# Ledger of designs, part 3: designed miniproteins, single chains, continued (2)

Each design is a single chain, and the fold is of that chain. pLDDT is the mean over its residues in the fold that is shown.

## One batch from the design tools (miniprotein)

Design m4072
Fold by ESMFold2-Fast:
Structure m4072 (fold): chain A 67 residues (1-67)
Amino acid sequence: GAMATAEVTGKAQAVVRGTVGRAGAGAALSVLDANAPEDKVTVTAGDRVGVGTGPEGAGRAGREVAA
């Protein structure tokens, strides 16, 4: 999972960056945090908004998560 985490981080970072420019990463982060503030498996590929996936999710659910 460590290598997969880097891939997921890249996608998550891209989402945050894009959102920051238009609507605001705050909203995206709020949804992600509200859905899985401490449960990395709660946020999986296919979340309501499809943003960010814990390191565990990257190995289990998938490694492609986008807004």
Scores: mean pLDDT 35

Design m4073
Fold by ESMFold2-Fast:
Order: C-alpha cells, then sequence, then structure tokens
Structure m4073 (fold): chain A 63 residues (1-63)
C-alpha cells in the first residue's frame, strides 16, 4: 500500500467503523478490534498501523 492510497482510504473511511488493531507479524495473539467514532481516532489508528508496518505517516496529509 502506498502513502497516497493510505491517505485516500483515511479520507473516505466510513464512521463509525470497527477495524483490526495493528499487530506485529510475529505475534501469536489474535488481532483485537476497535470501533472508530471520528476522524481523529481514524488518524491515530492508521498512524499506529503505519508504525507497526514501517510506513512513514505524514501528518501534513490532514493539514
Amino acid sequence: MTAAELAALLLSFPLPSTVYLPTPPSSTEKPGQVRLNNREEVVAHFREYAKVFGYEFDPSWFD
């Protein structure tokens, strides 16, 4: 997934939505789910997702 595709997904994401929590690929634990109620929660979720998978999250995409 490219950074541009991720930004487009964030802007078009339906709310409220339930998403999987980001987990390391080496984890044996079942991925948790969280309900996102607003855009700030969506941004925070995908920032954590990008961190887990090694993508740089640019906050200027929302400025």
Scores: mean pLDDT 59

Design m4074
Fold by ESMFold2-Fast:
Structure m4074 (fold): chain A 71 residues (1-71)
Amino acid sequence: MEEVERAQRGERALREGIARALEDLGLPDTPQNRLLAYTAASPVVIAALDAGADEDTIRDAAYRAAKEALS
């Protein structure tokens, strides 16, 4: 529903999930940490978007994937 900015929504959820994971774990916002988190979370976000998941679900999925990769 509301197909406008679907890709932008995914990127926003991904970025927010990664930022929250870094903050929650007390990790510095370094290029290495961002790349690792992005690599782990991006396929999960893409799959969730393709499945039609709501924004909260997509954000939570990105957060969990990023947190696990950074731990």
Scores: mean pLDDT 78

Design m4075
Fold by ESMFold2-Fast:
Structure m4075 (fold): chain A 80 residues (1-80)
Amino acid sequence: LEAEVEALKAKVEQLEAENQRIHDENSRLRKKRYEEDRKAFIREKIALHQKVFDFNREAPKLSQEEIDKKMKEIQEELEK
């Protein structure tokens, strides 16, 4: 009985250590995913800003219909 109890205690300690390792790994993976998502968001915002800048440069050469269309596209991207 005592030997069986000690064996079970050792298995519980091993499982607790494994659970802690898995928890730490999942925490690290979540942080990595969050950082990747943040970088993707920043890249998308930079691209949108560049699109607005390019539009402002071209606007004097565009017809009113082309201006309205591009403004709608930019507005739709901002509202995502």
Scores: mean pLDDT 78

Design m4076
Fold by ESMFold2-Fast:
Structure m4076 (fold): chain A 61 residues (1-61)
Amino acid sequence: MTVEELAQKMREAIAAGDAEAAAEYTLAVGREAAKSLSGRGKQTVLDLARREAEEVRRELG
């Protein structure tokens, strides 16, 4: 899936109140976006995606 497809799935899960699916798609978006990055930039994006996924789980769960 592309970043846009994963982001759409993330938005659908958030709208449905599915905390676990929303968090999983948030992580998937971060991983896909990070593919074009390397080193510290890649790690920063992955860390941000993990934090965002944790917040999504907390807010929707």
Scores: mean pLDDT 81

Design m4077
Fold by ESMFold2-Fast:
Structure m4077 (fold): chain A 83 residues (1-83)
Amino acid sequence: LPELPPELVPSEKVIEGLRVLAETLGREEEVEKLIEKISKFETLEWNLDLPPEVRDSDSLFDHLVRYLEEQINRIEKERKERE
């Protein structure tokens, strides 16, 4: 099977989903900084494979936050290397 390229998703849609999940779990404070960083981008890559260990909403939230933070940090590092 051919590997699918990463899907580009509007940042607003990512922020909306992240806020809903954080609100459901009572963890809104943990995402405020991440949302602020995401809002500086128009689109983000969405190539998220959920590992079998992600069964709970908390585990899903932790995995999603880590995935997004790693993507943002990678982009910021790449921009610094080009300057």
Scores: mean pLDDT 72

Design m4078
Fold by ESMFold2-Fast:
Structure m4078 (fold): chain A 92 residues (1-92)
Amino acid sequence: ALSREQVRELVLTEASLTLQLMLTRFASTEEAKEKTLKNLRAILATLTDPRLAALVQDLIARVEAAKTMEELIAALDEALARLRALLDEALA
């Protein structure tokens, strides 16, 4: 079972990424990437769960590599799906 702190980190990360994904369509690709990377790096600095840290590190690399809005959205969608699966396992 995950600790309360690890569950809190998962919930806050999922909420932050969900909001970022919703706002992404209202920004330019460059602005969306910059805001996403800044937010992800701030999140990564606070994480104690190595699995969550690895997921966020992978997402940072994918966002940095993204050249289009579609690639950015796809990276966020994939990361959110993995986060929700981890959260479902933690709450089961």
Scores: mean pLDDT 83

Design m4079
Fold by ESMFold2-Fast:
Structure m4079 (fold): chain A 61 residues (1-61)
Amino acid sequence: VEIPDPNNADEILDFILNTPLLELLQIKPELPPVVQKILDRIVEERVPVSHLREVVEEVLS
């Protein structure tokens, strides 16, 4: 799996949407810190797919 550019919200979103959540959690330590924070928020807050863009944009701000 290709690691997304941590400064590109669209690449991060595409990566998360196209990678199974279990696989994302398995490779989490190898991901950029910003992507790890996004995944932590998705898991902890049970973020629905429709709100993923908002979480990515908020973490990158």
Scores: mean pLDDT 77

Design m4080
Fold by ESMFold2-Fast:
Structure m4080 (fold): chain A 82 residues (1-82)
Amino acid sequence: LLGALLAALAIALANVAEALAALAKDPRLRLEALEAAGIAALLGGVALTLASKGKVGDAVRAGLRGVAAGLLGLALALLGVA
């Protein structure tokens, strides 16, 4: 059951990523798209960690680590564009 929920979440995140790509096409909406991408990265990190480890405590810790990595990646991408 947990694996099915994680798979459903992953599919939902893929659909969100596609929607964010469409929003990013409009420069006026890029700020909102980046914010939503950050949330999607957080959810994806947690889902992948739960699937991999099977331990809730480790999943939460790795999820937070994944968020930090995602935010750093976004920061570096923005600095690279700037």
Scores: mean pLDDT 57

Design m4081
Fold by ESMFold2-Fast:
Structure m4081 (fold): chain A 77 residues (1-77)
Amino acid sequence: VSALVQAFFDNQGTFNQNYLLSQKYEQQDKKKSEEYYQKAQEALQAGQDTVDALAAAKDGGEAKAARLSLDLMKKSV
């Protein structure tokens, strides 16, 4: 696995974890929910940067897979 692919999956994991925590706290602690949502958005941006880097490399298949995963992350918010 390339370092860029691993970085994308790490950012996807960070996004999913923080988004789930944001949803968990939505009705219990709005400030805490907003803090986790912000962290999820930061991970989403880092994921986009990784996809752009993969697209610039010669590994078109890996870039396509990462882009599809990124689109799913965007639809989750």
Scores: mean pLDDT 76

Design m4082
Fold by ESMFold2-Fast:
Structure m4082 (fold): chain A 100 residues (1-100)
Amino acid sequence: MLTKEEALELADYAIDLLDEGISFLEKMRKEYPELKEYFDKAISELRKIRDEVRQLKAELEKATDPEEIQRLVSRIEELVKKAREIMNEVTDKYIEYLKK
């Protein structure tokens, strides 16, 4: 399990990656209108994850109880994994589209 400090670093890293990923998908939705609805869904889901990670980071910074810290750390790890899965799925969809 990550320490509180490691989880805070992971949260910052994840927020930066999510901001870049969302910007990339917003560009892609304009270039590939046939896939727009799929990209819009991914953007919406990633924005929700980013906002939740920001909230969890703020809670983790204030947390002193070990059980609460562990809960927040685990939730941040789960959200990072979900964001990665969404990005992989949208990448696979884009690759399938290019094979036409």
Scores: mean pLDDT 84

Design m4083
Fold by ESMFold2-Fast:
Structure m4083 (fold): chain A 63 residues (1-63)
Amino acid sequence: MGAEKIQKQIDEEMEKIKKQLEEEGLTTTPASEAEQRKFIEFRIKAEREGWTQDQRIQALRNQ
């Protein structure tokens, strides 16, 4: 169930981002969507692990 919940959250965040971009007259590509999903997944995982902002920044730097 954990993975399904993460995927659902990613899908919800992507819907919000796509709506925002559509309102701005911008188009997403499959590549840009894949990159955006990757960042959203990382953020959700960091939040679930209880990481602070500093820990999240450090983890992103070490990717």
Scores: mean pLDDT 71

Design m4084
Fold by ESMFold2-Fast:
Structure m4084 (fold): chain A 58 residues (1-58)
Amino acid sequence: DKLLEELRKKMEELGFSKEEIDWILERVKGNDALTEHLLKLLEKEEARESLRESFKSE
């Protein structure tokens, strides 16, 4: 799935851990609309920080 590969690469470039990337990919897997939405969110600095804080609470 090209969208999942693009999302993985984008998250790696932004410094997310393998565990964080795998967690997100499992949740968006098979849903192209969610994957595209998350890719758009990752363009915003505030959204990236919000995602990292979500992982800390888990």
Scores: mean pLDDT 73

Design m4085
Fold by ESMFold2-Fast:
Structure m4085 (fold): chain A 69 residues (1-69)
Amino acid sequence: SKLEELEARLREADTAGDGKVSVDEAAAAISEVTGASETAARLALLLVSGGKEEVTIEEALAAAERILA
């Protein structure tokens, strides 16, 4: 599924192993997997994260679900 592909990409981007990625990394991955614009991905991330500079993998997956709905 697209969400499984996204989770794999986000885990690879999480080089620190802390379950967090930058908004830039999350937005790029969401855009590539869902086909949405990076702007749409960033707006979805803003809605789920409250404007943090880093998001959890769970928050990034929630943003992608919002785009796919």
Scores: mean pLDDT 80

Design m4086
Fold by ESMFold2-Fast:
Structure m4086 (fold): chain A 64 residues (1-64)
Amino acid sequence: MSRATKLALARELGRVRREAGLSQRETAERLGISPATLSRWERGEALPSDEQAERMLALIRELK
């Protein structure tokens, strides 16, 4: 998965989780990561692995 795709997914996850009323902590728990890691991804300061990005995409689909 490309860097651009991973950054777009992280931004979309942030938007979708806020619309769903989920905190960063709750979302991070669903992804099996720390809230700090999710915060870094949403700010574009870190990138998920391809496996982590697929899990993000699955969660985005679940929250729609």
Scores: mean pLDDT 84

Design m4087
Fold by ESMFold2-Fast:
Structure m4087 (fold): chain A 82 residues (1-82)
Amino acid sequence: MKTMTPEQLEKVDKLIEEAIRQSILRKHGRELSEEEQAELERIAAEIAAELEAKLKAKGIPITEELRLAIENVSRIEALEKL
């Protein structure tokens, strides 16, 4: 069941994007290079696929809200692996 509007999902996405950007600046003291950004996105995609597979195995439907949450959590976890 979708509990948020598309506008609310966009606002959450923007807040998470900014939080990730600030976390990168705090951890690295600079923005990532193009190569580091590509590696971050690759790792994030792998984590997102694993999380989605686990949720599907439990019979949990992947809503737009949940997909956005998976993507953003995966980016945060990928950042820790850099």
Scores: mean pLDDT 73

Design m4088
Fold by ESMFold2-Fast:
Structure m4088 (fold): chain A 68 residues (1-68)
Amino acid sequence: APPEGVRETARRFATLAKAWDLWLEAYKKLKKEGKEPTGEKATELGIELAREAGDEEAAEILEKSSGK
């Protein structure tokens, strides 16, 4: 039976999906404002949006993925 490990994995995937959604929202926001949307700028704004939403896990994922 895939109990606790499956729940943990599903939670991780849900947080990854949330981080991606925040990145896309950041990208769309930059595009609407007439700014040149870059992956770096979208990641920076995505981290900010995640923290504003109180989603620290998503913010951490975006920070780690930005890999300067």
Scores: mean pLDDT 74

Design m4089
Fold by ESMFold2-Fast:
Structure m4089 (fold): chain A 64 residues (1-64)
Amino acid sequence: GVEEKIRELFNKLGKDYLSKSEAVEILMQVTGLSREEAEAIVNTSGKDYLSLEELIELALRNAL
């Protein structure tokens, strides 16, 4: 599912945190959302960098 794909991609990058632009790209790849939709979701976090857990939570709440 979406959660498993985000975990796989995040682990492959070897990073603890993603920038907003990196988070947007992952959301687009995993969910098929447009850039505008993915940016809107990521911006609801109010953060410049997102953890794996934060990105999964945003995807599950907003990209059903």
Scores: mean pLDDT 81

Design m4090
Fold by ESMFold2-Fast:
Structure m4090 (fold): chain A 114 residues (1-114)
Amino acid sequence: MEKFEETKKRIEELTKTHLKEAETRVLALEISIKLDEISYEFAYKLAKEKYKLSEEQAETFGYAQLLGYNIDEGLKLANSSEEEREKIKKEAEEYKEKKKEVLEYAKKLVEKAK
């Protein structure tokens, strides 16, 4: 959360002084979002194929990985209660939504500065 607000502020400053650097930071954020998607997919596949988890457990494992939990922590979360799994899912969806909001905001700032 705090990192996203700093990212917004830095891109705002860069659009006024170094537009090309602001454009590069927008591209870096787009790449970061794609890497998050790839990381989730690999974690989900690992959970299903190697750890033989259910679909719901594998989703939790993927969300935990996205939130920065390690394999052991992710496995504990995947094997936790339905309430705990729903909480992790909600945190991951909020993380993805905030990151997307920052990207759209940054894109609009860069476009307006042209």
Scores: mean pLDDT 84

Design m4091
Fold by ESMFold2-Fast:
Structure m4091 (fold): chain A 84 residues (1-84)
Amino acid sequence: SAAREAAHRALVEAARSLEDRARQALASPDPTAALADVVREIAREALARSPDKEAAIEVLRTVIASETDPRARAALEAVVAAAR
């Protein structure tokens, strides 16, 4: 649907806008924790940019289902929970 396409585009645009911060996080003393914070910001930005909040949450749930890093998954789950 157009709403899901818009939500997916918002997620990609949010990830691109935070690419520099992701690079800085890799130089952190705890790169895993710092990257989880960036992932949380990407999810929040994607929700803010999406015209359809329900479609955006559905896209994020798909990302959560395929996420193998437990800290990144927890960060995404926290953003989805806060959006309800």
Scores: mean pLDDT 75

Design m4092
Fold by ESMFold2-Fast:
Structure m4092 (fold): chain A 81 residues (1-81)
Amino acid sequence: MKEQDLSGLSEAELLLYLELGLAELREMVANKEPIETVEKALERFRRLAEKAKEIHPQLAERIDAIVEEAERIVREYKEKA
């Protein structure tokens, strides 16, 4: 899933797509990827989420919650627990 065109997705499909991005971030952290690599992935994820909110404004609160979880995962990784 490397494309950012979300306009053809249903609300459920869009949320699943974001959850897959979140799972990718978790896997990168579990694999001890370099912090810079994980931060770049988070920036890409944030841009994806912002575009998703433009397409489906009614999902903004749910999308923001997913982004907050992604940011928490990366923050905790950088702090090394």
Scores: mean pLDDT 79

Design m4093
Fold by ESMFold2-Fast:
Structure m4093 (fold): chain A 87 residues (1-87)
Amino acid sequence: METRFISDEELQKIVDIIAKQFGLDEEQKEQLLKMYKGELSDEEIEEVAKEMAAKQPDPEKAQELLDLAKLLIENKENLKKVKEKLE
C-alpha cells in the first residue's frame, strides 16, 4: 500500500473502525465517509467533528475526534498518514 490515496474499500474500513470506537450513528458515518472522500470543505469537516465530539460523553474521545479532523484537513492529499494514525 504505497500510495498517497486510500482506496474506497480502505476508506470504508477506516470509517467503520472510527464509527465503532466512537459509537457513531449511520448519519455520522456517512459524514465521516464524505470527509475522507474529500466531499466536504475544511470548514464542513470541522463542523462535523465538533458535532460528533459534542455527542461524546468522554472528553478524551471527543478530543481524539477533533484531532482526527485536524489530521484530515492538514493531510487531505495524504490519507495514508490518517490510516497510520488509526492503525
Scores: mean pLDDT 67

Design m4094
Fold by ESMFold2-Fast:
Structure m4094 (fold): chain A 62 residues (1-62)
Amino acid sequence: SPEAKFVRAAKIAEEYLKKNNIVLTDEQRRELGRRLRQAAAEATSFEDLEKKVKEILDEIIK
């Protein structure tokens, strides 16, 4: 389901941020949430979802 994909995407993102000691601003967190929901809706597989999450994180952290 999109909800299950979103939960998984959020876990991947949070684990990545914690591992790399990255603290996002409130604005960055809102943008991340919006983009993760979009990725969860559009992803065709969990592998595709993971790829989309990494691309989103790279753009937000930049």
Scores: mean pLDDT 85

Design m4095
Fold by ESMFold2-Fast:
Structure m4095 (fold): chain A 66 residues (1-66)
Amino acid sequence: MEEKLKSLSTRELSIVIQEVIEASESIEEAIKNMNLVVEAHKSGKLPEDMPEKVKKVIEETLEKLL
C-alpha cells in the first residue's frame, strides 16, 4: 500500500483524495484526512496517526485502480 501511494500519478492521487473526502463526515475531517493522504504520497509512508477508516478507504481505492 505505502509503495503504491508514493507512485501514484496526479490523476490517481485525485481519485484517492476524492474517496477519502466522500468517506469523511465533515469538511474539517475531510481537510485533515486529505492532508494525511498527501503526506503519505510525498513520504511513501503512512502517518502514524492516520485513522483506520482512512487506511481502509485508501486500500480499497488502490485495489480498484489496479
Scores: mean pLDDT 79

Design m4096
Fold by ESMFold2-Fast:
Structure m4096 (fold): chain A 70 residues (1-70)
Amino acid sequence: MDEMWERAAELGKRIQELREKGGEKIQEELDKASELVERALQAAAQGDEAAARRYMEEAEKTIERAEKKV
């Protein structure tokens, strides 16, 4: 659980930085990444570590795709 919260905080910072740099171009991808992080935290809170990991990995990949566009 703690590891997922730390990872979520790191991804949240990256999302904020990308919003400031890329703006409208990557807005949809950043919104999707934020939703995936929330889903991961919800799954972790319910003890579904496998689902939490999958959502977090998908969020990270979404952020990486957004970073390549700016």
Scores: mean pLDDT 80

Design m4097
Fold by ESMFold2-Fast:
Structure m4097 (fold): chain A 81 residues (1-81)
Amino acid sequence: SLEVKVIKLLKEIKEKVPPDENGTFDIEAVADVLAPYTTLSREEILARLKEVDKDGSGTITPEELKKFLLEAVERGELKFK
C-alpha cells in the first residue's frame, strides 16, 4: 500500500540521516536523500521543508517529516519503485 511505502521511505531517511541530540534531522540532508524519490528538485524540496521548519532551526522532527511525506503523497510528488 501507499502507506507502507511512506513508512519504508521514512525508515530509509532515518537510516541515512543521523538524528541530532534532539532527535531531529538536518533539512538539507533530508532534501538530498528525498531528491531521487520525488518529482521535485532539491531546491523545491528544501523550500517545502523550510515551510515545515516553523522556528527556523534548520531541522525537522520525525513527526514533521512524516507529515511532509504524507502531504507529498497527497500532491502526487513521490515516486515509488
Scores: mean pLDDT 77

Design m4098
Fold by ESMFold2-Fast:
Structure m4098 (fold): chain A 99 residues (1-99)
Amino acid sequence: EALEKAGERFDSLSPEEQGVLFALTADVIRRLKEAGIPDEVIKKLSPLIFRLIASEGEIDPRKAVEEWAKKNGIKLSEEQLDELVRAVEEAIRQFKEIR
């Protein structure tokens, strides 16, 4: 039921808002690659990053990524985690500006 409401919210996004969300997700992925996170880890992270940006800050990025990494048996360095959180928070800010 909560997942259905989240889906309805995404379906209600304009084509312009969808385009910005995809572009912001792609920019976060680029920054993660520059931070030395492996491509196989990034592929698994991509859906979570998309959801975190679309949540507009309702979900704590650091906590969500730490819980995700634990569940998937992935170890991120503190520097990689800090860069990921910063990139996602910047993307959330930009997404909020377009509403």
Scores: mean pLDDT 78

Design m4099
Fold by ESMFold2-Fast:
Structure m4099 (fold): chain A 54 residues (1-54)
Amino acid sequence: SSMEKELKIGVLKIARNGTEFLIERMKANNADQALIDREEAAAKATAEYIKELE
């Protein structure tokens, strides 16, 4: 249903924002680049999925 799609998009946008916030905190705390790269890949995958649903 259209409501299910809108809810899914909303949840994915919240998840994307959370991952972006995590990445910024990891960078500020000098986390390992491999960990940052994994989170950036997750953010990119979420953004692509949102685009697919819109």
Scores: mean pLDDT 85

Design m4100
Fold by ESMFold2-Fast:
Structure m4100 (fold): chain A 85 residues (1-85)
Amino acid sequence: LPPPSKETLETAKEAVKRVKEAADKALSTVKSKEAQRKIVLLEVAGMIEIIGAEIDNDAEKIREIEKRTIEEIEKLAKEAQKKEA
């Protein structure tokens, strides 16, 4: 299999960065250790899927995983914030 395209590599790099930024922001807004663990697990799972899509040279799949992972992290953080308010 040829190496991933430059576009795919850059897409994966940016996706990982955005997922980490979303997780860091979410972690800063929640106090519950259980919510913090769930956020970290979503971040790690998303990054593993991004690596898989990068190996497959699938930039669109990387973008889909990024969007889904960030939405799940933000939703979890918002629900945790409501319980902590």
Scores: mean pLDDT 86

Design m4101
Fold by ESMFold2-Fast:
Structure m4101 (fold): chain A 97 residues (1-97)
Amino acid sequence: SAFAERVRRRLARIWEEVLEEAGLDPTMTPVEMLRRFKDRALALARDLGLPQEVIDTIDRRLDDLIARVEADPSTTLAEVNAGINALMEEVERLLLK
């Protein structure tokens, strides 16, 4: 649906903003990037009145991704991007129900 596509694009924009901030701050860790994305993504989901299932999915999946990155400091930006893309696909899928 057009709504699900708009939500996905807004989440993608938030992640792009976090990546730009990380590019300007060489001290920013992948964990800090994910925490910033989580805070902003959850704020967006609440502001848009997304279903609780979607909000819970964003919260849980990002907590899981943060825990994985904290457990493995060798995690690459490509792997983090893959995790974020998988989350955006899951959110879009849930909104198409």
Scores: mean pLDDT 88

Design m4102
Fold by ESMFold2-Fast:
Structure m4102 (fold): chain A 77 residues (1-77)
Amino acid sequence: SLNQKLAAALKAVADTLESLGYTEEAKKLKEYADKIETADDEEARKLYKEASEILDKTLSTLTPEQQQKILAAEEAA
């Protein structure tokens, strides 16, 4: 389903962030992914928006090389 694909993408991004030392942000994104996987479509959309806002703030603190790794992980998922 779309919700499973969105959850998988967030988990892949979270795993990459954790490998870069962003452990708390990674944990938060994984919690959102788990909620999205079992949510209805309206709740999943809301949760994905909230997760995206956290991700955008985190990405703004990363180097271009680190940002590229995150984008590659998302694309591969």
Scores: mean pLDDT 83

Design m4103
Fold by ESMFold2-Fast:
Structure m4103 (fold): chain A 78 residues (1-78)
Amino acid sequence: GMENADLIKKATLEHLKKKGYSQEHLKLVEKALEAARRGDEEEMEKYLEKLREMGVSQEDLEAIEETARAIRSHVEES
């Protein structure tokens, strides 16, 4: 359901904040996750590429992408 998607998003943003990512990084992550929730794959990919350009590690980008897919699955299955 929507509540599960929101909890996953919140947990991911808090985790990245604790890892020391900036507010600008977190804003782009939130936009990527919101694009995924809408099924807007192109917008999600754009935000992930911007995060890569801003120095987010490949490991963290993969975690963000996995989170985005989980959010989309919870929305689509509801």
Scores: mean pLDDT 80

Design m4104
Fold by ESMFold2-Fast:
Structure m4104 (fold): chain A 66 residues (1-66)
Amino acid sequence: TLRVTPGPNSKLTPERIRTLLESFGIPVESIEQVGDSFLVTVPAEHAALAADALERFGDARVEILE
């Protein structure tokens, strides 16, 4: 599970997060909005790649929780 915090000029939505990660071949199991952040569940083997993709292309800070 990843905690995704959008930057101040980020246009991230749950749909954009899903589209971005799926473009890298990363299946998205769930996305939950928690305040100003998103909790994104992906398979553990894809967590590092998902975090990197969201930080580089999503203008977001990402914390890997698992």
Scores: mean pLDDT 80

Design m4105
Fold by ESMFold2-Fast:
Structure m4105 (fold): chain A 69 residues (1-69)
Amino acid sequence: MEKELEELQEEISKLIRELKKNPTEELIEKLKELVYKAYLLMAEMGVIPSEELAKEAADALVEKILEEL
């Protein structure tokens, strides 16, 4: 699980760099999917208390990333 989370975090970081250079709808959708997967995995690991909180945290992070572009 931790290795999968680490890989997702690295992929998200690379995708953010790509989005800063050329923000496309396709890349934004991919970012949302990866962030959502990472947070659901953290909820599964017990790091986040509930799946609902994981979804809210994922949505908040995506919104923040898009605002910083």
Scores: mean pLDDT 79

Design m4106
Fold by ESMFold2-Fast:
Parts: C-alpha cells; structure tokens; sequence
Structure m4106 (fold): chain A 68 residues (1-68)
C-alpha cells in the first residue's frame, strides 16, 4: 500500500503550484482536443511531454479517468 497523504499532497501541490508542468502539457492537450482526441491516455502523454515525472504522469492519467 502507498502512503496517501504524502502522495496526494505532492500531486495537489504539483498541480496547483508546480512550475510549467501544466503549461507545456496543456499546449499538447489543446492540440489533442482540437483533433477530438482528448482522452485520459492523451492527457497522460501531454503531461509527460510537458516534462513531468513518470509518477506525476500516472497520477494525472488517473485523475483524468475519474474526471471523464
């Protein structure tokens, strides 16, 4: 089992105050959305392409699946 409070806090902090992970990732996500391919998998790819960690990419993918 994983520690929830530490990982949840880190993910929330990265999303709320992390430097440019959403900026570059959101650009790629916008491109996918313009093509009509805004899926959880593409969100994860956009986050990874934006320079995020593999761990952060996985968290973003799971969050996107919950939002969809």
Amino acid sequence: SSSRSAEAGAAATAAAGGPSPSGEGSKLLQDYANRGEANAENVAKAVAAGGADEKATKQSGEAARRAL
Scores: mean pLDDT 57

Design m4107
Fold by ESMFold2-Fast:
Structure m4107 (fold): chain A 81 residues (1-81)
Amino acid sequence: MAERLAAALEEAKRAAGEQAGLLLEALAEAALAHRAEAEAALGDPAALEEVVRRILAEAARRAEERGLPEEAVRILRELAE
């Protein structure tokens, strides 16, 4: 999971281009919003994967609301599935 996540995030940053900073902000805000769930899931890899998918889905929603490129939003949504 982690290596595939890192590769997909690099693709999403590339798709975001000049807005890569806004993409990273959306990801950070989504992660912060789900921090308590992530901390609770740390002892359970399957539960942690579910929290990561929710973070990615929330990040995609926030990126779309900010007008980031459709390709970057799509990459995050596909990774969340």
Scores: mean pLDDT 79

Design m4108
Fold by ESMFold2-Fast:
Order: structure tokens, then sequence, then C-alpha cells
Structure m4108 (fold): chain A 70 residues (1-70)
């Protein structure tokens, strides 16, 4: 399993869209850098859409994109 897939799977376990602190913690747990997530943005977003609960997928995508833009 890739580090990016690990990050996306951990996001998929959340009941609510993550905040920046939660995203930073999941990044540390997955041993993935913010630069690596930005480089593989399209793959990451596709995996989030696969693993996130349908009711929070749009909010989770928005939170992740905002986090990567900072």
Amino acid sequence: MSRIERFARLLGLLARAPDAAQLAQLMRLSEVSKAELRRHREELLALIREYAAPEIVDATVAAVEAFLAS
C-alpha cells in the first residue's frame, strides 16, 4: 500500500470532514509529506472519493484542497 493510499484510507475512517490539525496528524501517521500529497493530488482526490462516506466526501475534498493550498 502506498503512503498516499494509507492517508486516504485513514481519512475514510472519519465520521466528519477533517480540520487542518487532523489532516496534519493523518499526514504524520501515513509518513507522507504535504509536497508528496500535492504532487499526487489527482490520485489522492480519486482515493478520497472512493473511501470517504458519501455524505462528507465533498466537505472532505474541500478541506484537503484548502490544507494543501496552505
Scores: mean pLDDT 85

